# Ledger of designs, part 64: designed miniproteins, single chains, continued (4)

Each design is a single chain, and the fold is of that chain. pLDDT is the mean over its residues in the fold that is shown.

## One batch from the design tools (miniprotein)

Design m14205
Fold by ESMFold2-Fast:
Structure m14205 (fold): chain A 117 residues (1-117)
Amino acid sequence: DEAIRRIAAALQELIDDPELRAAAEAVQREISTSNLVAFLKALAEAFGYEVPEDENEFLERLGLENTLEDVKRNVWRVVAELLAEAGVISKEEYQAVLSQPEEKRAEALAEVLESKV
């Protein structure tokens, strides 16, 4: 959970978007399915992606189940993919995150983002 809060904190500083900042602050206060989904939607919208209003449809497009466990496990992946596509992280930084064991990838992404703040 700490790594997800660190990712949210770094992104609110790196991306000048008021909706994303509000969603990132909510995640830092409470790790919940709704806060995590709102954060991922705000991040996608900040980069100009069209996102559905319905949370279940959004999660289905990402290949995720609407459970706290599945969303938490995949936050690093969705964030890293969006940031790599948008050019916020390099291909090399993205591959460095992927080279880590699954359980360390969120922490590795947090460290990459914090290095840019």
Scores: mean pLDDT 84

Design m14206
Fold by ESMFold2-Fast:
Structure m14206 (fold): chain A 79 residues (1-79)
Amino acid sequence: SLEELRRLAVERVVREAGLSEEQARALVDAALEVLLKHGQLGVEEIREAIRRTGEELGLSEEQIEAAFRAFEEALSEFS
């Protein structure tokens, strides 16, 4: 389910990017919005959504990259 994917992705982003649960939820929700619109073919759009939301939250480039990798891994495990 979408809710299970969201939970798994948030947990992985918190663990791997070292973000708070609130920050992780914001990034994951931005990524899921794009995923629902474009599917897995929207990888670049997902990356851009995570980057924009991360920059808005004041995250470093390293944290943004880690969050994107964590989201992709969660999506792969769920699929």
Scores: mean pLDDT 84

Design m14207
Fold by ESMFold2-Fast:
Structure m14207 (fold): chain A 100 residues (1-100)
Amino acid sequence: SELDELLKRILALAGRIEHLARRNAPLEEVLAEMDRLIALLEEAKRAYPEAASLLDETIAEVERIKEEIRANPERARELAAELVQLVSQTVQQISALLKS
């Protein structure tokens, strides 16, 4: 389904961000991919307004993690792992909400 494809893209992008952080990729590249994740979550919110409140909370947390990575680049690996856990939980919650 279009939902399943979107959720897979969200998870894949979070995994890419973690992979970039683990490889000590340039900070600008990590932050750019986080901006792509925020844009994709905003798109999901527009496509599935019934999940809007959940997605708003997730977007706010992703933005917080992004700003923490910007302020403390040495913590990027730790914060990217936190991001993957957050996104994974959000995807499970969206799937439960929309497929119930």
Scores: mean pLDDT 90

Design m14208
Fold by ESMFold2-Fast:
Structure m14208 (fold): chain A 75 residues (1-75)
Amino acid sequence: MKKKEDAEYMKENAILVVDQAVAQARTLEQQGRFDEAEALRAKMRRASDLMAEQIEKIDPEIAEELRAYVEEKLG
C-alpha cells in the first residue's frame, strides 16, 4: 500500500518533467517552431493527467495540486 510520501514524490517528479517540457517548448517558440511547441505542451498535459490519476489513487489532494500546477504552467 502506497503512503502519502509516495504521492508527494510522484508529484515532485512530475513537476520536474513539466518544468523541463515548458523550457523546451519556449526554446521551440524562440526558433519559430510554434506547432512543435504546442504539440509538446499538449503531450505533456496528457502525460501529467495520467500521472495525476495514479496519484489520486493514493492521495486525491496531492493529485489536485499537480493538476493545478500543470494548468498554470501549460495552460
Scores: mean pLDDT 83

Design m14209
Fold by ESMFold2-Fast:
Structure m14209 (fold): chain A 65 residues (1-65)
Amino acid sequence: MSEEEVVEMLREGSRAFQAALAAKDTELAQQFLEAGNELSKAMIRKDMEAVERAVERLRELLAAA
């Protein structure tokens, strides 16, 4: 997975977080925030398995929103 693809997923997650807050869906907003933070931490640690899992979680949340 490219670094550019991971950065794009973080941007999409941030947009979805803001949209959930605007919709007053606090639970969904919290899920996007947690998934985005997990992805950021995995990137800093260069843990590619954790990056893949966090990206999959964000994709699932985006598909459900």
Scores: mean pLDDT 80

Design m14210
Fold by ESMFold2-Fast:
Structure m14210 (fold): chain A 88 residues (1-88)
Amino acid sequence: MVTATYTPKTDEVVLDVRYKGKSLPGFINGQSFTPSSKPRVPVQAGKPVKIAVNVPKGTDLNEIKLIVERDGKQVEIPGSEFKDWSVE
């Protein structure tokens, strides 16, 4: 499992976490995410969002994407915008 923190610049809703277009199982702010069960998680500008995901071995962490809804549009946030990466 890998963990990271994302701090939104605007109020938005987290929809998914993906790697190479595939949904990853994990937790967003303690809420369970699976490919078949993804809660909509509202997040606030300036408040850290905790991300914990199960990733395949050899995953490039910068290619992990957080999918958010911002102003009614889906936006991909690249893993390069995340901080405090921890593996295991």
Scores: mean pLDDT 81

Design m14211
Fold by ESMFold2-Fast:
Structure m14211 (fold): chain A 62 residues (1-62)
Amino acid sequence: SAAELADRLRAALEAGDVVGALRAMEELIQAVGKEFARGVLEELARQGNRLAAQLLEVLETL
């Protein structure tokens, strides 16, 4: 589900797991689209998560 994928993305971002975060982001985009994934990344980036900020740049290129 989208909620499970979003939770996996958040967990990977908080752990600094680059590979896990990329996989979860791609799966989330395929399931529910870029806007939903952007919302999750923006949430964590505003909280100071640097990996989330980097993945927002990647998202803009997809």
Scores: mean pLDDT 86

Design m14212
Fold by ESMFold2-Fast:
Structure m14212 (fold): chain A 89 residues (1-89)
Amino acid sequence: MTKEEIEEEIRRARARVEAQPVPTSVEDAGAHGIVAAALSGLPEEKLRELIEWRREGLPVSALAALYILGREEEVPRVREAARSGLARA
């Protein structure tokens, strides 16, 4: 994923947040998570990961919050638990 593709995905997430400021779905919550991550100044590699995880249907709002709060060590555990849940569903 290029820097330009990351910026385009952030722009789309921003448009969704502006249309639906209060998230009513997992998809809305994911868009809010990506916008919050971008506004918090997360590096490009973390933004790329969050965008890819959103496409997988992972809880990106929670994963973005862990990155923003500096709890990076918890990210792999939460991510893998969510992936395991999706694989069993």
Scores: mean pLDDT 78

Design m14213
Fold by ESMFold2-Fast:
Structure m14213 (fold): chain A 93 residues (1-93)
Amino acid sequence: MEKIKELEKKLEELKKKKEKLEKERERLEKELRELEEKYERALREGAPEEEIRELLGEIARKVGEIINIVIELKKIEKEIEKLKEELKKLKEE
């Protein structure tokens, strides 16, 4: 039953990858909140249009990074579910 050990190892690796991506997502969401606060402050203080555009560009980049992580997390979750189903079938035989 070496196949069960290989699938369990892959499942553990995917769970670790998921955990790292979840931590990265939390970090990026915190950075996004800080940028949004900075943007709102710049608007209130009448900052130059160029500074406002730069802040919006940074916000857009952070949103894109978060979206990419969410997509990757969904892929990993589907792969984890598939491996769990394969493991269940092998353990029932």
Scores: mean pLDDT 85

Design m14214
Fold by ESMFold2-Fast:
Parts: structure tokens; sequence; C-alpha cells
Structure m14214 (fold): chain A 67 residues (1-67)
């Protein structure tokens, strides 16, 4: 079944999306001293979400390969 592989690819796409959000908020934090702390916390939060999607993608890829 290619379902696990397709789901892994979807999670990789979500990882990339959250990495982009993290990058955008990091840039905002660098350019707005008054909201720096808030934007950097959001950046870190999105990076953590991206990491989770990446880990889920890797897990599904491994599961598919071990079937």
Amino acid sequence: SDELREQARRYRDEMARYRQLSSNYRLLGETDPEKREEYLKKSDEYDQQADKYGEESDRLTREYDEL
C-alpha cells in the first residue's frame, strides 16, 4: 500500500510549511525590537511543529519500508 508513503509525503509538505512560518517570524523578530520576544517564541513554536511533522514522516517512511 502506497498510503503510508503518500501520508509521509504530506507530513513532509506540512513540515516545509511550518519551517517557512518559523523563518518568517524569526525575520519579524529581527526587524521589530518591541515584539522581538513574541515573534521569536512563535518562530520556535513553528519549528517544534515542523520537527513533529518531520518525525511523523520519517516514522511512516520506516513503517512502509518494513512492511
Scores: mean pLDDT 85

Design m14215
Fold by ESMFold2-Fast:
Structure m14215 (fold): chain A 97 residues (1-97)
Amino acid sequence: SMEELRKKLEEMRKLAEELKDKPAKEVGEYFKEKYGLEGTALALGHIAIETGNREYEALAIGYALEIAKKQGEEVYKEALKEAKEAGFTEEEIKEAL
C-alpha cells in the first residue's frame, strides 16, 4: 500500500543518510534485500529527486527496468526508451547497478 511504502521510504531515507559514504550499489543491495525490488526502486527515485543524487536516480531506473522486464518485452523496451530520453545511458545504469 502507499501508506506502507511511505513508512518504508522514511526509514530508507534515514538509512541512506547513515550510509551516504558507501557506494550506491551497496546501499541499493541492502535496501533490496530488506525491502524488496519495487519498494527500493520507488524509495531511491524519491530520494534522488529530493537530493539531486544522479547515482541514486540511475540505480532507481535500473531497478525499474528489472521490474518492467518481468512485465514483458514491450514494457521493458518502452521503459528503456524513456530512460534514454531522460539522458541516462545503458552504461551509466549498468555502472549504478
Scores: mean pLDDT 78

Design m14216
Fold by ESMFold2-Fast:
Order: sequence, then structure tokens, then C-alpha cells
Structure m14216 (fold): chain A 70 residues (1-70)
Amino acid sequence: DKAKEAGKKGAEAAKKAGSAAGGATSAYDMPLWSNTKEGIEAGRKGALAAARARTGEGGAQSAEDMAKEA
């Protein structure tokens, strides 16, 4: 359930940033220079780490299966 707390905390932080003076607007400019290979790789690694943390030991299999069915 550590993954549930981490996910919820991340979602709340993102929501608060969006509400607390246009955090989403700042992110709008980020892709401009973060559109490099490094930015893409960092994003991909972050997504993989989040998926693994979500299931912990179960791995990304469950998340990927849900994505396939969705």
C-alpha cells in the first residue's frame, strides 16, 4: 500500500500545483527544451518506476494488462 500512498500523494501534488498559480502553465514551456532525448528518457524511466512501484513485487504486468484491456 506504499504505492497507493505514493500515487495519491503525487496526484494531490499535481492537482495542487495546477490550482496554486498555473503549475500546468509552467509545464507547458518545459517540453520545449525537455523535448531532447534526455527529457524523453527521463520521462520514460519515471513512468516505468511509477508502474513498478504501483505493483511492487507484482511488476508492471498488472498495469500493462489493464492498459491492454482498457
Scores: mean pLDDT 48

Design m14217
Fold by ESMFold2-Fast:
Structure m14217 (fold): chain A 80 residues (1-80)
Amino acid sequence: SIQQIQQAIRIVLRTLVMQRAAGDDDVGSPAYMAQVRQAEAIIDQFARQKGIQPPARTPDTSAVDQRYRLVLQIDNVIRQ
């Protein structure tokens, strides 16, 4: 649902901000990072359904801008 995608976007965006501030992709507990990976999978699947090219599924500091751009594109799609 749109609500699930919006929640996934919020989790991923918050995590990207933390990764950028830390200069490291390992910013949470293993349980937290598992939730982040689930949220990324939801976003990636939605992107595939809409024909949007997904970046690498594992977020890291070097991939932060690519993930951020994807999330913004998904957010724009769900606002329609």
Scores: mean pLDDT 70

Design m14218
Fold by ESMFold2-Fast:
Order: C-alpha cells, then structure tokens, then sequence
Structure m14218 (fold): chain A 66 residues (1-66)
C-alpha cells in the first residue's frame, strides 16, 4: 500500500515518530478514531501544530480506509 508507506515515511522523517508510535496511531485509526481525535492526540502528545496534526491524521485515516 503506497499511501500507508508514504504516511509512515512522513511521520518518521518530518515529525520524528518511532515505528512503535506510528503503529499506535494506525491502531487507533483502525479502531475507529476520527481525524479530529487523531489530530488532538498528536497535538497533545507530540506537540504538533494543528495544521501538521490534521495533515498527518488525514494521511493515516486515508491509508487505513484504502
């Protein structure tokens, strides 16, 4: 899945997330977390801006729904 590979690569490269942290985010999305819920989690736990958090959350959600 190219969408998943791109999302995982961006999370590692631009946001410094570990593979374990990325796996947790994908598990949350697979469990039905919304884009807004994922973005709030990313802002709270990793200090991402709202814009960056929403972008990453949308990419993860799109990858899971593909």
Amino acid sequence: NTVERVARHEARRYFGLSDEEIDELFAMAEAGASVEELAEYLMEKYGLSREDALGLAEAIKAAVEA
Scores: mean pLDDT 82

Design m14219
Fold by ESMFold2-Fast:
Structure m14219 (fold): chain A 83 residues (1-83)
Amino acid sequence: SLKEKLEQAKKEGLGKAYVLIDEIRRSGVPDELKEYIDELEKEITKKMRESPEAAAQLAIDYVKARGDEETAKKMEEYLKEQR
């Protein structure tokens, strides 16, 4: 189920969920998932606005989900140095 894939992605990281939402939007959103995807995007956007750490972690998770583990590691190290 596409919904189960979204729930699994959320457990692994918000960035992975965001990548999957992008893929679903390009392929066409099933009517049954339209509200779920809209609410999930709102939740992700809200977390990004509330916390610089959450926004940074989302960016790192997104980069990892795209397979760029080296860039993700550099981003994690950069954030650690900024604190």
Scores: mean pLDDT 75

Design m14220
Fold by ESMFold2-Fast:
Structure m14220 (fold): chain A 85 residues (1-85)
Amino acid sequence: MVELTPEAQAIKERIKKEVPSVPDEVIEKVANAYSLTKSPEALANVLAHLVKEGVITREQARKIAEILGVPDEVLDEAIERAEKG
């Protein structure tokens, strides 16, 4: 019945509140990633991939990164790397 850790559930609720324009499937994907890893680089790569695919905007990714505790510089590097690949 509980698919997410309490920490991932809290992150999911914060993203829904702070970035309500993001689709639920994206929020679930980010929360699941957060359950598996706390690495800023790994989380930034997930967000960069979503931006590259056009699923979320860079602005939405930045807000989500702030909620996850991912520094802006780490997110920016991941997005730039994803866009060049």
Scores: mean pLDDT 80

Design m14221
Fold by ESMFold2-Fast:
Structure m14221 (fold): chain A 90 residues (1-90)
Amino acid sequence: SKQEVEDLVKEAKEKLEKASEEEMEPLIKEFSEKIKELVKEAKTEEEVRYILELIREFMLFFSDKVKNKEILELAKKLVDEIAEIAEEVI
């Protein structure tokens, strides 16, 4: 549901605000896996597009906060993987 995605993004933002760099990689991976499940469970193209929009907003927040290039590259790779799954569902 849209609410589940919103709650997950909010939780991820709050956790990342408090996280050390060492905690960021496992948090991003966990967040990515949960988002992938929500995309696969989406029943409409509208739900998939909404998830992708929230992920875009999350990436803007994340790239402003995080300056570590390896972590940013990991996050971009995971977003690309989510987008590929979204294309298969639509």
Scores: mean pLDDT 81

Design m14222
Fold by ESMFold2-Fast:
Structure m14222 (fold): chain A 96 residues (1-96)
Amino acid sequence: LTDEEKKVYDVFLELGKDAPVQIVVYGSDKKKTEELAYLLASHLVLNGYEGKARVESYSDKSKVKPTTKEVIYIDADKVTPENLPDVLKEIEKFLS
């Protein structure tokens, strides 16, 4: 992420601070994982899910400390441009 994108992502994290659902994006590629978390957070805020989920990025699923009762795990290593629309729809369905 650029410095400006990191600032925007920090705003998304603050908006999701008390959200009932935690979305965990994890993967072996730090850049891909962070960019996917930013994309998911941006998509949710822009589509009316602001405050419904907090999107966080992790290098490894084992480092995740669940803070909410409901947690969605997204393996960034398995997300492709082809399957991204389906991933977004599944998340939106879960949050509805």
Scores: mean pLDDT 78

Design m14223
Fold by ESMFold2-Fast:
Structure m14223 (fold): chain A 59 residues (1-59)
Amino acid sequence: RNEEILAATTRHFDRLADADPDAPPSVLLSQAIKLTAAELGVSPQTVRDAVDQVLAQRE
């Protein structure tokens, strides 16, 4: 579900940001998407689509 994908992506993003605070957010987001895809057994595109859908609703 999109909620599960968003929660996993946010968790990975926060962890990556804590490890490398100087990295650009776009790079961290791309890495978080790949990690979420691997964790949930879905494609990176599925994760990206779910994240984009949620962001479109609230910016």
Scores: mean pLDDT 77

Design m14224
Fold by ESMFold2-Fast:
Structure m14224 (fold): chain A 52 residues (1-52)
Amino acid sequence: APEFAPDAAAEAGDTAAGDLLLDQAHTLQGQGQYEEALHLYGLALDIHRAAL
């Protein structure tokens, strides 16, 4: 279908949120909180996949 919604503009904000989650996950992993870090990594990946 030729319907191309302007999703890219809306997704820009989600990408920034994903970057913040990745930074937080790296911090938690460095502190040995691997379960919490993996949870945040999953959320960040979901956001980045949705943005693509």
Scores: mean pLDDT 69

Design m14225
Fold by ESMFold2-Fast:
Structure m14225 (fold): chain A 106 residues (1-106)
Amino acid sequence: MRPLVEHAIQSLLAMADAEPDPEVAAALRRVAELLKSLTDDEAIQTVSREAGFAAAEPDPEVAAAALRTLGRLLAEKDPAARAALIAAETDPVVKALAQRVADVLA
């Protein structure tokens, strides 16, 4: 595995292990697993940064929702389907995060 991807995965798994909310922890582990599919360094760095910011949200429901949306975007291969996911999002913090991530997954 490339050092950048390995470091990003290890960082997210360490955050998940330290996370007291089980839904946030599960979503972090899902994002870490999906990072293995990324080949672009900018996308890997952006996803890792946004996942860290999402996990740091003071509301664990918002944090879990943001990380689950991030996982859904990473699993989705169709840009039009990603745009539909962002359009359906009602939380402005989650929507803004989803847009930034989708922009690098093009």
Scores: mean pLDDT 81

Design m14226
Fold by ESMFold2-Fast:
Structure m14226 (fold): chain A 60 residues (1-60)
Amino acid sequence: MEEKLKEAERKAEAAAKHAPKVEKIVIVAGESMDEFKLYLLKKAGELFKKIIGAEFILLE
């Protein structure tokens, strides 16, 4: 694979490395958390779920 693809793969492997240790991702949103930031976290969790296959749970 080319350098560009190899770098992307390494990042994906690093993310996947969290999967065997983290079956469930729980994020507790602080009182100072903006609704927009919460929305972004939810979106990021969806992406993480697809990449590493971990369950994403966002708490208030």
Scores: mean pLDDT 60

Design m14227
Fold by ESMFold2-Fast:
Structure m14227 (fold): chain A 80 residues (1-80)
Amino acid sequence: MMTRTRKLSLEDLVKALGDEEKARLIWSHFESIEVTENEEGEVVELRLTRGGRETVIPTQDVPLRDVLTQIYLAIEERER
């Protein structure tokens, strides 16, 4: 199978972002965070669940770190 879907742990987010504070903020904001990875372990899709709503973000053209950074910035903007 070319792709697999798995739930991200807090540790996975810390590793992807390189920042524990940002990872914890994202982790606490969503009920679940799931990724679809190809055989090389590259993330091709991100799925976020909050309040029973699922949001799907294609990541094939954008590094996961950049997508997660944009999510962090959006959460921070709302808390200002």
Scores: mean pLDDT 78

Design m14228
Fold by ESMFold2-Fast:
Structure m14228 (fold): chain A 87 residues (1-87)
Amino acid sequence: EPSVIEVLERMAELLRELYEETGDEIIKEAYELIVKLREQLKNASEEEQKKLLEETIKRLRELAKRADPETRTLLLIVAGELRRYRE
């Protein structure tokens, strides 16, 4: 199975490409959250990783509330995928 770092790299690339095509600032904020999470996880313990994942999931859900329906759906899918690595 792919590592959480590999999943975050793929998510970041997808969000970057979508931001370049749409100019949607909420997608940019989501991209920056994923990039920051990926960097923080590289040297984090398992307990620290769970806390970082929970905070990022919460922030993605908060961004989704301000997003249009299409972007909201995407952010909720991203948050749901990250939740799998919190367990």
Scores: mean pLDDT 83

Design m14229
Fold by ESMFold2-Fast:
Structure m14229 (fold): chain A 56 residues (1-56)
Amino acid sequence: MKKGNLLSDGKNTKENAEALKKLIDSGVEFDESHPELYFDGKKKLGKETAEKVEKL
C-alpha cells in the first residue's frame, strides 16, 4: 500500500485530506503514532497534508 499511500504526492493530497478528516471525525487524532500521516523522514507531505486538512 505504499504506492497510492495516504501521503503519496500533491495529487493524492485531496484524497488524503478526505481520509484524514474521516479518521478525525471517528475520534482519531494527528499523532506520531501514525508515521504514515507524518512522513517527515523523507518528505514533508505528511505535514502539508495535515495543514490542508486543518484548512478543510
Scores: mean pLDDT 49

Design m14230
Fold by ESMFold2-Fast:
Structure m14230 (fold): chain A 68 residues (1-68)
Amino acid sequence: DKLKKNMEKSSSKSSGDLTESYFSSIGKEAAKLAGDIVGSVASSSGEDYLKALEEGKEKALELKKKEE
């Protein structure tokens, strides 16, 4: 289904926008293929990483405030 494939790509692009920009620097042809693969992996890995960073930052700020 065209719509389903398009949605899958756009979902990957949401988190892979940063990754696509990086690989775009190396090579457009390779970047398109790699972006699809890496986007899928980054979506799984990157999402967790971003969430952990946000939570970690909040906790670090709370700990810092406790010292003060």
Scores: mean pLDDT 57

Design m14231
Fold by ESMFold2-Fast:
Structure m14231 (fold): chain A 65 residues (1-65)
Amino acid sequence: SDEEVEKEIEEIKETLNSIEDYEERTRALIKFIAKLEEKFSREQVNEVMKKINQYLTEKRFKEEE
């Protein structure tokens, strides 16, 4: 359901936000993708990934200001 997708997005954001190292963050993200692929469709996984990438891009932009 959409609620489950939103919950996963928030959990991923919180986890990634706690990781300062880029490589560790990338590995954590890959592990999350694998878990999502077990529960959700490819389209739902892609939506989660798109939202997470947007979040990370916005954060990096703000830090570089």
Scores: mean pLDDT 74

Design m14232
Fold by ESMFold2-Fast:
Structure m14232 (fold): chain A 70 residues (1-70)
Amino acid sequence: SARAEELKKRIEEVVEEIKKATDQEKINQLIREYQKLVKEARDLLPTLSYQEASELNEKTTEAARVIMEA
């Protein structure tokens, strides 16, 4: 769905910004944005196909790894 695609793109954008950020305040803001996106993804999962849900889960998992390393 278009909503799932938009959400995946937003998660990827947050991950890229976290990788580039050196300022802790900026990193903290991006982590909060990621948390909001994860909640939105969780709410969306029951409405998605298995493939869409899998792809979205992969993006959230990748983002979580980047955040833990930040």
Scores: mean pLDDT 80

Design m14233
Fold by ESMFold2-Fast:
Structure m14233 (fold): chain A 61 residues (1-61)
Amino acid sequence: DRVLSPEEQAQLQALFQEYLATGDEAALARLRELLRSVLDPETAEVYERIARQEAAEHAAA
């Protein structure tokens, strides 16, 4: 793993917010691709799990 740049963090945050707002699998796929490009696969999987959990909680509210 490496430290995310502020630009990479902003891009991840934007994609995460898009997924929470829309529930669009395409937005999740873009988030997943970016995570895997900047983080190791194991860390990327953790972020993906958190994103899905947050989206499920948002949808349930």
Scores: mean pLDDT 73

Design m14234
Fold by ESMFold2-Fast:
Structure m14234 (fold): chain A 112 residues (1-112)
Amino acid sequence: DLEGLKELLREALLELGLSEEQADAIIERALELVKQNPEAPATMSDEERELKATLLNLIVKQRGRALSPEELALAEALLSNISRLIVEEDEEAKKAIDEFLKKREELRRRLK
């Protein structure tokens, strides 16, 4: 279910500190790239791989069940493109995610 996966991606990006507008723009651009080249990128930077892993973990958590092979294949392609777009092309989104993760970690330490 592509629409269900899009919704999970949007929720994951919002949880990481992106605005609704930023999340929707990145998802639509990633979908455009997947439609043009349905195979996931062959090479990724360490930062892109780390962001992809973080997003995949959030999607699996939100789904509450294992992804089907079809959902997983589509998620792999979309997440690879989303991670590249954020790390390589969207400095504002990357900065927002970095700031949110730092603030969340500081809050966790203070609440202990």
Scores: mean pLDDT 74

Design m14235
Fold by ESMFold2-Fast:
Structure m14235 (fold): chain A 89 residues (1-89)
Amino acid sequence: SRRLAELESLLTRAMLTGEYKEAAEELGVSVGTVKRMVEILEELLSTTLKRAVLKAIYKSSKVASQDLIDEIQALDAKIAALEAELLAL
């Protein structure tokens, strides 16, 4: 999503600089909303990294684990939910 990529870019800048008021003015939302968006982005980045690690383990595994497949699917659902939550703010 173009909107998701734009939000990730702006929120990443706010995280690195601490310029939450500037981000709030650019997005037309409250500073509290920007802080909530940043929390969702941090959880999204963490979940995406965990999924990437598990997917790499799955690809390198000689035996497919249903538990591993189920965990990857649960992370896919969590990523989708976090992206939807971020876009709804």
Scores: mean pLDDT 85

Design m14236
Fold by ESMFold2-Fast:
Structure m14236 (fold): chain A 95 residues (1-95)
Amino acid sequence: SEARKKQIEKLKKEVKEFLEANPDNLEGILFQFELLAVSNPLAALPLFEYLLKKGYDEEELRRVKEGAVAVLRRIGSEEEAEEFEKKFEELLKKL
């Protein structure tokens, strides 16, 4: 769990740097969100929050979330899928 926590924190820093370097490239940010949502869903949440705050289409973001959750469940990552879905819905309620 410690190694996983370090990996998530490293990815979150890389995500922040990417957003600072590409603040208006919403399509590029969406692509990164799609990739991370399957490989490291918790690290993908800052990209989702950024896109939502920038006025990106909520239905498109929800489709990415649903696709990622389906993939995670298919590969046996049920706990990670549930946590990602819970955090996604919590962020939507705040905004």
Scores: mean pLDDT 81

Design m14237
Fold by ESMFold2-Fast:
Structure m14237 (fold): chain A 85 residues (1-85)
Amino acid sequence: MYDLLPEEVKAFLDELSKKTKEMVDKLIKQGKVDEADKFAAEFARITREYVEKMVEAARNGDLETIYKIAEELKKKFEELMKKVE
């Protein structure tokens, strides 16, 4: 559960989810259904892995590690977005 994370990190994750939904909807409207499915699946996998790592860091009181993981997730998300645009 990401409820243990700082508010700014939770807001960041919510923004990523919103952008992912917008991109999936855009790809579907363009007839790129297979690309939309692959994008959504890869985003879900990456987000799950990174959120689990952030939650473990939060349980240990390691705020520095939470922010580092969030930065890595942001970079991976930006790379994923560029591949489908």
Scores: mean pLDDT 81

Design m14238
Fold by ESMFold2-Fast:
Structure m14238 (fold): chain A 84 residues (1-84)
Amino acid sequence: MTVEEDVARAREEAATLVARGFSEAAAARARRVAALKPEEVLEADRLVKEMAEKGAPAEEIAKKLLELGLITEEEAKIILEKAA
């Protein structure tokens, strides 16, 4: 697995969220993924994979990413509010 593969996976996950009807949350995620540094993408991917395997909803994943500083507070709020 390379950084390029990790970035590609993160982008595919963002596209999946759009397809599931979380258009604003997915757009915020896609913008963040495009702006992320390689190391931030790797940390985000690892966390998302772990939480997804445990069945965590996107809102919990977003809150966890915010706690780690991998996404902005605005992005986390958009995800949470749209899912509420």
Scores: mean pLDDT 60

Design m14239
Fold by ESMFold2-Fast:
Order: structure tokens, then sequence, then C-alpha cells
Structure m14239 (fold): chain A 95 residues (1-95)
């Protein structure tokens, strides 16, 4: 029941923006709290947004340091299972 209210407020549009990395970690944190999401879900979205923001920044800056890119990828991969599990839970609430 609360999941339907949350889905109505967030909408598929916002979920897509989170997936696309269009929101910063701070924006995700603020929106998550406003929408009444649990701290665990907010943390997961924040971590995902942070990784996505860093990846976009590296690409935009034209960084060609393979070691730096590999380190970023490794950090993202280490967090991915936790972020994926929580994202799946959010998707259930938004569906």
Amino acid sequence: MEELELASRIGPELAERIRAGELTAEEVRELGRELGLSEVIVEALELQAEVEERAVAVEREGATDEAALAALEAAARARAPRVEALQAEIDKMLA
C-alpha cells in the first residue's frame, strides 16, 4: 500500500533518471528522504549516483590513464551487487 503511494510520487520518470546517472549523490539523498525511502535504500542510490557521477566526470575530462579507469571500474564492481540488490527492491516498489 505504501509502495503504491511511493510509486505514484516517484514515478517511472524519476527511476529512469536514477538509472541514467542524471542525479548526483546529494540529490538522490535529498529526494530519497523527502519520499520516505529507508536509509538503506537511500544509501544504495547514493553509492550508485556517486559511482556514475565519477564515471561521467572521468569520460568528460578525457582521462586516458588506464590505471585510474581500472581503479574506478574495480570500485564500481565491488559495490555493484549491493547496489543492484537494493535497486531491484526499489524497482518492485515503483512497479
Scores: mean pLDDT 61

